# Designed miniproteins, single chains, continued (3), part 69

Each design is a single chain, and the fold is of that chain. pLDDT is the mean over its residues in the fold that is shown.

## One batch from the design tools (miniprotein)

Design m10536
Fold by ESMFold2-Fast:
Structure m10536 (fold): chain A 60 residues (1-60)
Amino acid sequence: MLEVEVEFESIEKAIGAALAAIGIDPEAKVRVEGTRVTLVARDTPRGREAVEYLKEAGEL
């Protein structure tokens, strides 16, 4: 299992990033708590892509 937690600058950015990550890997589990997004994905190519996307989105 891959798990990542990313803090965003705003609730809007957090929700947008969470929706985009689920679009990349629909099998992933996502939780949004205010500005914090937690993603749990399987170690698959799509799961890795969703995790990397969330990390990069959190840096922007």
Scores: mean pLDDT 83

Design m10537
Fold by ESMFold2-Fast:
Structure m10537 (fold): chain A 73 residues (1-73)
Amino acid sequence: EKDLEAIKLGRKGDELFKQGNYEESAKYYEEAAEKATDPWLRAQMYYNLAQAYEKLGETEKAEEWRKKADELR
């Protein structure tokens, strides 16, 4: 249920990321992470979110999300 919604949101984030819409992609990855109950899935969304922020030039945010993802592994 929640993880299924997280996967759906994450896939939309992936689609937007491929289109170069990194700002909207980041929003979808963040929502996906909030819905995820599986720590592995949440970590994956945090890594994707970090990559989106990296593309936006928000290096500090990107590093913060990577650290949060690493804590879940």
Scores: mean pLDDT 83

Design m10538
Fold by ESMFold2-Fast:
Structure m10538 (fold): chain A 100 residues (1-100)
Amino acid sequence: MSEKELKVAEATFHLLRGRALLEEGKYDEAIQHFERAIKLFEEAGDKSGVAEAYLLLGEAYYHQGKKDEAKTYFEKAIQLAEESGNEDLLKRAKELLEKI
């Protein structure tokens, strides 16, 4: 496995762990995992992975009542989803942005 593939695998682990914490209402811990996932996906050049992590980070801020932070991360997720051609992620990010 390449260094890039190892970073994507580690980023995916943090993304999944963060999502589980988000579902448990542990928003601060979820945010830390999503921030780690973003860094690893960026180092790997995985724009789609970064977009998914920004989407989940925005969702965590939204649940904390931090609507301005959530909006910023949903907009970043939209931009990267468009750049990566990820139509499903783009639709999800736009739907979440409309709820703010």
Scores: mean pLDDT 89

Design m10539
Fold by ESMFold2-Fast:
Structure m10539 (fold): chain A 77 residues (1-77)
Amino acid sequence: SMVEEARKLLERFKEHFKGLVEKMKAAGAPDEKFEKLREEVEKTMEALAKEYGDEEVIKLLEEAKKELLEYIDEVLA
């Protein structure tokens, strides 16, 4: 239940995050801003993963990190 709630929350977060990235791209934000955003995502997700000792929660956070970073890479391509 807690893991399922975390998964759904992360899915909603990812959708909103992707929308924000698309708006930044449409507004003509420079690549440097996306690089900083990538670094912030990496740091935040890694910090959360290290804080939690639960295997399933850590796996969800690492998967979300990979997906968001890949999305930023695709937007910058």
Scores: mean pLDDT 79

Design m10540
Fold by ESMFold2-Fast:
Structure m10540 (fold): chain A 56 residues (1-56)
Amino acid sequence: MEKKKEELIKKATEYSRKLDEAVAEAQRDPSKVPEAGELFRKAIEELEKLVEEYKK
């Protein structure tokens, strides 16, 4: 359990940082909003898959 939890947290943290950066950039330049939205969608799907492996 510990190792799976650690990997889930690390992946979530990586995506969270990428999302924060993309959102910050989109806030400065609205033309970047579509790219941030796609990244957000992909991150949610990836994280949901990781959560399902651990707990659903």
Scores: mean pLDDT 74

Design m10541
Fold by ESMFold2-Fast:
Structure m10541 (fold): chain A 87 residues (1-87)
Amino acid sequence: TEADLAALREALKAELKKLGVSDAEAEAALASRDALVALASRLTPEQLSALLNALSAKVAELGPRNAALRDELGAIATAIVEGLARA
């Protein structure tokens, strides 16, 4: 649902803030794939692993069979992996 997607996006923002990302940078990463890739390139592999694990757990909690949630998680994961490859 729209509420489930909003919950996943809030989880992403919260996890980024736990990693020391500013509110402005977290909002930019939610609005732009390029911003998320650039942010991921500045984080450690351990931080990125923790972020992906937290988001995967949130999708499992909300509904792992929801295609929109799986697609959004996949898009986020792809951006993070691309950022890690540039680091």
Scores: mean pLDDT 81

Design m10543
Fold by ESMFold2-Fast:
Structure m10543 (fold): chain A 61 residues (1-61)
Amino acid sequence: MEERLERVKEDIIEVAKRMYEAGFSLEEIKENVRTLARRYGLSDEEIEKLVEEAIKEVEKL
């Protein structure tokens, strides 16, 4: 597995957490995660998995 891709996923999740702390809605956070993941070249399947993971991490806050 490419280490760079794993780092990108971690960074996107951190952005999602910061957006939640800044008062953005879960819908806005999901859309931003999809947009960022798509820009970094993730597949549609990987994008949706990352969105689910980011929301799980945000819901723990």
Scores: mean pLDDT 80

Design m10544
Fold by ESMFold2-Fast:
Structure m10544 (fold): chain A 76 residues (1-76)
Amino acid sequence: MELERTTEEVTEEAARRSGPEGGKAARGLGTMGLRTQDVAETEDVGRSAANARPDLKDVILEATRRISEAVREALA
């Protein structure tokens, strides 16, 4: 219960900082009818962040390679 109060307060304050746009965006994403362009823009922002942090992209690629090789060796 106390955690829920803290979470609610943090959510409300975050909405205040982002302004009504923050709340609208979250509600819009939860509502059917969002356009592909809106989804692409949200993904583009995340992709830009990933480009700014090449370590994340490199780590993911390396982890994927190791997993694929381990699976292939296990199957062989």
Scores: mean pLDDT 53

Design m10545
Fold by ESMFold2-Fast:
Structure m10545 (fold): chain A 65 residues (1-65)
Amino acid sequence: SEEIKKLEEEIERIEKEIERLEKELEKLKADPNADPKEILELEIEIGVKRIELGVLKVILKKLKE
């Protein structure tokens, strides 16, 4: 199914984006001069994307049933 393929590609894109953001967060947390607000904003962004990823994975599972 083309719809399943597009959804799998979108899931992979979001997973890669989360991985990139987590690496950035790790770098910021290692910096004693990092802005705590910037760390919090990045943690929120990662959290939102993880929720989005979870929703898309549920949709994918339902489409494969």
Scores: mean pLDDT 89

Design m10546
Fold by ESMFold2-Fast:
Structure m10546 (fold): chain A 89 residues (1-89)
Amino acid sequence: MEAARKAEEERRRALLRRAEARAEGYRFLAELYRKQGLEELAEAYEEAARLYEEAARAIREGRVEEAERLAREAEELLDRALREYEARQ
């Protein structure tokens, strides 16, 4: 039980750092793309940032499974937006 609890705590801390870093980075990219007139890409990064902010909150509240779902949703959203952007080049 002790080892499993420690593994869960370490996993939670790693996920929290990643979620916070991605939220900040994606906020920055959303602003950058908005300034370049890339509205759809900016909106995708802004939404991904919100999902990672919610994931960080879920992690702080001990809801790791929910945070993992939110992170996957954010990355899937970005993958789709980037593929659509590339297809229009």
Scores: mean pLDDT 85

Design m10547
Fold by ESMFold2-Fast:
Structure m10547 (fold): chain A 78 residues (1-78)
Amino acid sequence: SLADRVYNALKAAIDEGGDVRKAAYLTAQALLDSGVPADEVRAALDEAISRLLKEGKITPEQAEAARAGVDEAIARKK
């Protein structure tokens, strides 16, 4: 599913000690550029972020950073 793809991308960034905001931004941008509607991108990323938070793999602060990355990608798409 779309949410599974997003979950794997964010989890990989976390596992490598990377910037979760940047990973969320780039993932959202790629989906938007491929023609996925903004509402579906937001839903998939929110589902993935919620799952990571529930599993203890991301902090609340990292979750907020990821959401900020998604919002930025959507805002720039127009």
Scores: mean pLDDT 84

Design m10548
Fold by ESMFold2-Fast:
Structure m10548 (fold): chain A 64 residues (1-64)
Amino acid sequence: LVGREFRATHDFVARTPEELSFRKGDVLRVLEVRPDGTVLVENLTTGERGLIPASALKDALEEL
């Protein structure tokens, strides 16, 4: 997963201060997979970094 890029198929709204919100069409790069079930990502479209739940990789993103 680290270094892989995904395109957002759906909007995602952060549920915690550490989570990253993203919009449909944004491109995210995986920086780190965490043991707590979160993933550190960089939004290449906006330049922002933050955590997303690992479920969002399957439910809201498509692999490029």
Scores: mean pLDDT 81

Design m10549
Fold by ESMFold2-Fast:
Structure m10549 (fold): chain A 61 residues (1-61)
Amino acid sequence: DKIIRVTVKGELTDEAKSAINKAVKESMEKGLSAEEAAKKVEDALKSVGTDATVTAEVLDL
């Protein structure tokens, strides 16, 4: 099965961590691409007032 690994560089609050976890879970459930998952995580971080650099990779396990 494929998983999405997201790397975030920047200051993270508890709210930001929760937003990342939710965005990653939803991306995996919907089978989104790494690019789409990264954009979704970035969007979620901006919604909680955090600016960070997001990179996503798809890994086969």
Scores: mean pLDDT 73

Design m10550
Fold by ESMFold2-Fast:
Structure m10550 (fold): chain A 89 residues (1-89)
Amino acid sequence: SVEELLEKMREEADAMIRSTDPAAVREHADRLVELAKELAKKPLTQEQIRSLLAVAMALFGAALDSTDPEIAEILREAAKEVIKILNSI
């Protein structure tokens, strides 16, 4: 279950990074944050925590590379929410 949630979270992050539509990026961001909240309710291994951190870093990196300021802000806010959730673990 944890592995399935983590894989879904990676899928949502990849969809955000590939999208050029701010509305689509926001929809994927909302799903990603909900998946992260579900993961935070479960006992996670150090490896799984590192995987969550890697997702947040990928989103932050994508925000820096984005030429669309609206998409960059959505990516940055999603990365911040994942980090906030990690801080609660």
Scores: mean pLDDT 87

Design m10551
Fold by ESMFold2-Fast:
Structure m10551 (fold): chain A 71 residues (1-71)
Amino acid sequence: GSELKKELLEAIGEILRAIGDILDAELRLERAKEEGDEEAIREAEREIEEARRELERAKKRLEELEKKIKE
């Protein structure tokens, strides 16, 4: 069977998870702003930064898979 298919599905799964984390953190940020909770705003901003780093790592994994297909 194709190893690449499994790796592709895993990489897509990682991207979708990271996107979900970003959306959850953005929702927390919006609620924190509505409540005027400065601490919750800071926490949500940190969560967004972390999730964005996860997304970049997952994107790089897809780029490496694309290189394997082309090379």
Scores: mean pLDDT 84

Design m10553
Fold by ESMFold2-Fast:
Structure m10553 (fold): chain A 60 residues (1-60)
Amino acid sequence: GEEYRKLILRLIALKLRLIGLEFELENLPLSEEKRKEIEREIEEIKKEIKEIEEKIKKLE
């Protein structure tokens, strides 16, 4: 259904964003404030990914 497609697309987008943020955190010189912001965003994204993956499993 449309719901499944939307969940998959959101999951892909979140995983790509996560990879980009983790790359920035590990490879770029960041201020302490920016580092903390990125770390918080990574934590929120990981939580959303888990929630979406559980929703996808329930639709199968």
Scores: mean pLDDT 85

Design m10554
Fold by ESMFold2-Fast:
Structure m10554 (fold): chain A 92 residues (1-92)
Amino acid sequence: MKEEIIKLVKEILAELDRLAEQSTDPEVRRRLLAIGIALSIVVTAYLNGLVSKEEAIKAIDWAAEEIQRLLGDAATPVVEKLKKLRDLIEKE
């Protein structure tokens, strides 16, 4: 389970970097990169026992909502990966 969480986070971060690079709006690019950094910190903290499962799930839900707000339909692949990440953490 921990290995699957790490793999999925890496895939999410790579997708966010790709979406940021393809964005022509500097503010959208900045926000996508900031979301990726925040998500990486919270999930890493969760895996090291520094934050609760509930806090990690809250951060994932926040990231999914913000990304969908910023990108609309283009967010679908990364939002689906965030849902899978949420489910993996919830089932631990």
Scores: mean pLDDT 85

Design m10555
Fold by ESMFold2-Fast:
Structure m10555 (fold): chain A 83 residues (1-83)
Amino acid sequence: SAHLEEGKRLYEEGRYGEAVEAYERAIEEDPDYAEAWYNLGKVLADLGFLEEAAEYYEKAIELDPDFEEAKKNLEKVKKKLGK
């Protein structure tokens, strides 16, 4: 997806709000796009929205049970939440 690739570039540039918008557009085009849910979770985690990041990582894992990066980042976020 062009929106997914745009979101990745914006994220690497630290343009988090624009990256969120691009990833949301990728999800609008394909709600089953596990990588878009995962990348949206990464941006939210970087912004400190850890509970919301965990929800999006869980959605990515639901869509792709073999998504190891999403599983690792979910574990890291859960440890930070202390629950």
Scores: mean pLDDT 87

Design m10556
Fold by ESMFold2-Fast:
Structure m10556 (fold): chain A 99 residues (1-99)
Amino acid sequence: MEEAEELAERAAEEGRRAARGGSERGDAAGVAAAAIAAAGGAVGAALGAEKAGGGKELAAEAAERAGREAAEGAREGGDEEGARAAERAGRGAAEGAAE
């Protein structure tokens, strides 16, 4: 895989791990941590994709994927609301990258 794609995937994995740890608390702080981790991961993924020369479309796809990965981490922590927040944050970042 290309360096930029690898960086985007790594950012998504870090976001997922952070979301899982945060949401294990199951309170408002956990939900906030999951959303922040998803947003950070999504932005990182988008930037990585742009560096790869894939343009806005690839950046948007990378951001969406990062948000989904963070949401899975939140679900593993037992926080469905945190997972929803993470998906929303990732999707918002993807829309910003595409438009």
Scores: mean pLDDT 68

Design m10557
Fold by ESMFold2-Fast:
Structure m10557 (fold): chain A 120 residues (1-120)
Amino acid sequence: MVEKAEVREEAKILQETAKAHLERYEAEGDEKAAYAERAVYYIAQAMYYLANETKEAREEAIKYLDEAIEYARKAGAPEEALEHLEKAREYAEKGKYKEAIEAIRRALAAMKDMIGPRPP
């Protein structure tokens, strides 16, 4: 399992990459790819809040997971990715922060062919 600081840095990198891809896909007129990057942006926000492991951060993370699920559906994400995001939301509601983060990582892996690879 990754430490809190590492999860927060992972989330920041995902957010920055998603913003860069969003600008590119919007300029290209690729609406579906733009929706996929918006989903990653909200996934990154959820990861950042889940890393704090507080009740207040959990409520914010659930809100961002709901946005991520909506944009992932608009992007036509694989059912596997949507199932992992829904599991992440379920774990977050139960206060299972580490399991929620792992479910998010599985969702990102299932979406990798519709989004850019995560920077190292």
Scores: mean pLDDT 82

Design m10558
Fold by ESMFold2-Fast:
Structure m10558 (fold): chain A 68 residues (1-68)
Amino acid sequence: MPSLEEQLVELTRLLAESLLAQGASREQILEAVRNLVDWYAREAQLSPEERERLLRLAEEVAEEVLAK
């Protein structure tokens, strides 16, 4: 089973790639990624510390997609 971290990374990458393909701006993609992390943290009942760690990871993944 993929970890919570692995699941969020894949969801973030798919979201960022989908939005980029639709012509979304960098700002729109980063907002969507932040909203995804917030939603995921609430659904998974994550601690604030886990949420911040996952937010940093998700932002890194989004930046990698945007660099393409």
Scores: mean pLDDT 80

Design m10559
Fold by ESMFold2-Fast:
Structure m10559 (fold): chain A 94 residues (1-94)
Amino acid sequence: STVQLPTNSTDLSNLIDMVMDGLQNMLPSLSPQDQQQVQTLMQQMQNNQDQAQVDVDSATPSVQDTLTQVIDMLQSSSDPNMQWTAQNWQTMFS
């Protein structure tokens, strides 16, 4: 299903903050390889948040791409908590 995002900068920023908090909280339970990938995605998401404060429409495709990559990574995990987070975010953004 296609990820649907808020169309205004405030709601999009709040969504990004929620995702970033979720990723930060799960970092200690990830493998070192997955931790590095998540940290890279978090950096991309932070850059997307900065862009959204200037132009939300131009930032939306990058946020969609980064969020899709995050959900895919978590869904591919054998950890039920990570799969649950992926399912919850997929439902929230559908």
Scores: mean pLDDT 79

Design m10560
Fold by ESMFold2-Fast:
Structure m10560 (fold): chain A 73 residues (1-73)
Amino acid sequence: MSEEEKVEKLLEKFREIAEEAGVSEETIEELLKELRENPTGETIDRIGVRLYLLGASVELIKKLAEVAKELGL
């Protein structure tokens, strides 16, 4: 799988998790842009913290980190 395909899968999973957590579409697009520009573990961690502050469960955030790990990011 290419790095570009890995990033797209991560973005799809992030959108799914953020929508399930009730995050606004505007905020989702902002976070997706940040993640697309810097698809690194540090960016994923920062986004995870922000999602937690916006009301996402720890389990949903762990799922995002697990997907990133499976994709080698």
Scores: mean pLDDT 76

Design m10561
Fold by ESMFold2-Fast:
Structure m10561 (fold): chain A 86 residues (1-86)
Amino acid sequence: MEEIKKILEEEKEELKKEEEELLKILEESEKKLEEELEKKIEEEPEKAEELRALTEGIIEGMRLIIRGVVKVAEKSLEEKVKKLLE
């Protein structure tokens, strides 16, 4: 039983590492999007609010997807391990 708990802990640690890696990629993408956004706002200043809202929505949506997928995977592993231990 202790061996199964160790496997669960290792899998959770790997999922958290993958989450951190994906969030880091998202941060790099956010910086690039901010540069493009600034350039686009310079060309179309009347659309500044719309362009910022769209960019924020895309980035927040990606963060929610990344966190959601990892959270679902983590809970699924926890439930499966709990069932095996009972």
Scores: mean pLDDT 79

Design m10562
Fold by ESMFold2-Fast:
Structure m10562 (fold): chain A 75 residues (1-75)
Amino acid sequence: SELRERLREVIERGREAIERTTDPETKARLEELVEQLETLLAFLEAHPELEEAYRGLADSLVTELTGLILKDEAA
């Protein structure tokens, strides 16, 4: 699944950002978003028929994580 592959890639980027960030508040939020994405990925692996129903949630979480990574990299 393209969506599940994208979620894995974004989770990896989030994990790398957690290791690089020096701001404890940013680190905590990155960890929360990565945990939510990992939970969603595990759920979709168990329930692939629900992938389309959760696409909006996946997109929202990916957007938030990616935005936070970019903001942290700019600081």
Scores: mean pLDDT 86

Design m10563
Fold by ESMFold2-Fast:
Structure m10563 (fold): chain A 55 residues (1-55)
Amino acid sequence: GASGLRAVGGMAEREALEAGLSREQAREVGDAGYSGKDTAEGGRRAGEVLRALGA
């Protein structure tokens, strides 16, 4: 659901910031998490962007 995707995106954005990525890069990670059809796909997409950005 939307609340689950919000949680996944928010957690991924926070993890990106804690890993030292910029606010802009962290937002990209969060947006990828929000874009999934479910929490599993959101997590996968966020993880792919996080890895591509070097975190």
Scores: mean pLDDT 75

Design m10564
Fold by ESMFold2-Fast:
Structure m10564 (fold): chain A 67 residues (1-67)
Amino acid sequence: EVQEALREAQEKVREAAKKGPSELVLEASKYLQQAFDAARAGDNQKALEYAKKAVEIAEKGIKEAES
C-alpha cells in the first residue's frame, strides 16, 4: 500500500538522479519529501498522491535524459 508506493517512488527518483541532475529531478524529490511527510502525518491519500506525482516527474526526467 502506502509504504510500497513510497519505496517505488524513492527508487524511481534515485534512478532519475543517477542519469544527471535536472530541474525535474529536483521537483520529483520535493514531491517525494511531501509524500513521506504526509505518510508520517497519517494522511495516506495525500501520501499516495504525492508519491505518484514524484514517479511521474522522475519518469519524465529519465525520458529526457535518454533522448
Scores: mean pLDDT 80

Design m10565
Fold by ESMFold2-Fast:
Structure m10565 (fold): chain A 107 residues (1-107)
Amino acid sequence: SASEREKLIEEIRERVLELVKRYISGEISEEEFLDEMTKLLAEAADNGLEEAILLVQAYRWAYGVLKSNLSLEEAIELYLKANPNATEEELKLFEEAYKEILELKNA
């Protein structure tokens, strides 16, 4: 059902945010973080959750760019150079993910 689909997407979002928090706090290594993100991406794909696939990809991209200590504008420019065919939806998800990771890093 639509409501069950929405719940699954939200559960994946919460799991992504928990992984980001655990990585930023130093609880898990970069290798563990990327492995767990890859597992979430596979789970989203196996369940046909396109929105969750895009969400996980956005956080995985935002994490990589964050390591460069770029401003939001510089991060968006780098993302678009690497993803010239990015949709408006994908760009919006990347921007939201980058802002959220920055907030968590500065908490």
Scores: mean pLDDT 84

Design m10566
Fold by ESMFold2-Fast:
Structure m10566 (fold): chain A 93 residues (1-93)
Amino acid sequence: MKKAEELIKKGKEYEKKGEYEKAAESYLEAAKLYEELGDYEKAAELYLKAAELYEKVENYAKAAAAYYKAGELYEKLKDYEKAEEAYKKAEEL
């Protein structure tokens, strides 16, 4: 979807500027759109990216939530190794 692609572009622009919280929010919204479309692989990747950026700004609650969502989507994809990695990151925060 054009909206999700625009959000990814904005996220990358915010990252380049060091605006990590805004970048995380842009990737999080893009992840939700891909999830709604059933593109679970792209959604999971974007949730992980948002989580990493929330960790950088020490927003551990939002980071944990995003890691948990990535884990759920990797389970749907039967990628149990990536699901476990995401859940462990969420639990350690």
Scores: mean pLDDT 87

Design m10567
Fold by ESMFold2-Fast:
Structure m10567 (fold): chain A 85 residues (1-85)
Amino acid sequence: LKKKGEELIKKGEELIKEGKRKVEEGEELLKEGLEKLKEAKTQKEINEAIGLTLRGIGLIIEGELLIEKGEKLIEEGKKLLEEAA
């Protein structure tokens, strides 16, 4: 029981770390896309800026989902550790 709880917590922590990295990468792409959109003078530049912005949003969503999944695993692991006590 205790060992199983510890394994779930470790898996959850790994997912949270991965999710945070994706959110951070997505935030940087979103920022870059918005800066490029602000300076865009042609339709091609506007399209490129929108593409970066959408990719950034996608990574943020993926990262947030991983964080949520990781948090859920940590809660499950903590409950198992409480039961083992």
Scores: mean pLDDT 86

Design m10568
Fold by ESMFold2-Fast:
Structure m10568 (fold): chain A 71 residues (1-71)
Amino acid sequence: SRKQLRSRAVAHATSALITAAALDISDNPEEDKKVAEYHAEEALRLAEQIPDDEEFRKWVEETVKKVKELL
């Protein structure tokens, strides 16, 4: 369902952001960077499956942009 797609996209976007924000205190920043990148890509992929929710897709895109700025 769209609700499940949205929930999964939020979970991935949030995981990417938290992981990226914590890189400076990570015991393994190279691995955590890959984890953040994976979650960011999955969030975008899932958000693309809800093309009629422009506000939500914009939020995911803005969150992923913040993740990339932290990497």
Scores: mean pLDDT 85

Design m10569
Fold by ESMFold2-Fast:
Structure m10569 (fold): chain A 109 residues (1-109)
Amino acid sequence: SPLEEAQRYLGKAIRAYLEGKYEEAIEYAEKAIEIGTNEQKATAYAILAVAYAELGDFEKAKEYIKKAEELLKENPENVTALALLSQAYLLLGDFEKAEEYSARARELA
């Protein structure tokens, strides 16, 4: 099903990100966006944000943070997206926003 396929792409994207394969993480996250729910798209945009931040493309990272934050308004309890946004803000040097999202993720875990 599209839901299950999007979940597999998100899992592959996160794994690629953790392995330092940022371009591969971007490709899988983009595939998840094509077929995923709004909740899955929020997670995918958060993955794009951290991957682009790791690659030094801070302009794209900020664009994808904004897209993830807009979708988080519909599902504010997306722990994975919150944790990824914390990391994205940390990479951008926004320590206050990084701690805000980290605290929200911890409260929901």
Scores: mean pLDDT 92

Design m10570
Fold by ESMFold2-Fast:
Structure m10570 (fold): chain A 56 residues (1-56)
Amino acid sequence: AAANAAAAKAQLSALAAAAGKINVSAAGISNTYSISSATANALLAELAAEGKVTVV
C-alpha cells in the first residue's frame, strides 16, 4: 500500500537524520513494510540519492 511505502520512507529518513547514514537492504524493507521489492528499491534509490542510505 502507498501508506506503507510512505511510512518506510519517513522512518528511514528519521533514522538517517539521527545516525547520519544507514545501511539497508531492499529485501528487509520489503518484508518489514509489506511492500513489493520494486517499491522498496524505488524508495531506497530516492533516499540514496538524498545521501540518507547505503543499499546493501
Scores: mean pLDDT 79

Design m10571
Fold by ESMFold2-Fast:
Structure m10571 (fold): chain A 93 residues (1-93)
Amino acid sequence: ATPELSLPASVAGGGTLTLTASGAPEGTDAYRFVLRDPADLSVELASDVAPASDPTVVWEGLTPAHSGVYYVEALKDGEVVATSNRREVTVLA
């Protein structure tokens, strides 16, 4: 199974994003949430890791620097076993 990430297309500046992973393959022990630069997808702007037992991270105090392409990687024993759909999110000024 491929993990899924559901995010709004836009968030107000100073607001909060809750990133929750679901639908990962059996044996997934952690999730890595990734934000990439929309102008250069090779550039990772931010990441956070959550255990599969609590697959949620909360990013508060959002700024336009948090705008970009969001996705989640499912990890097993430190290896990427699946990658979610990509979601573009714009943080408003």
Scores: mean pLDDT 82

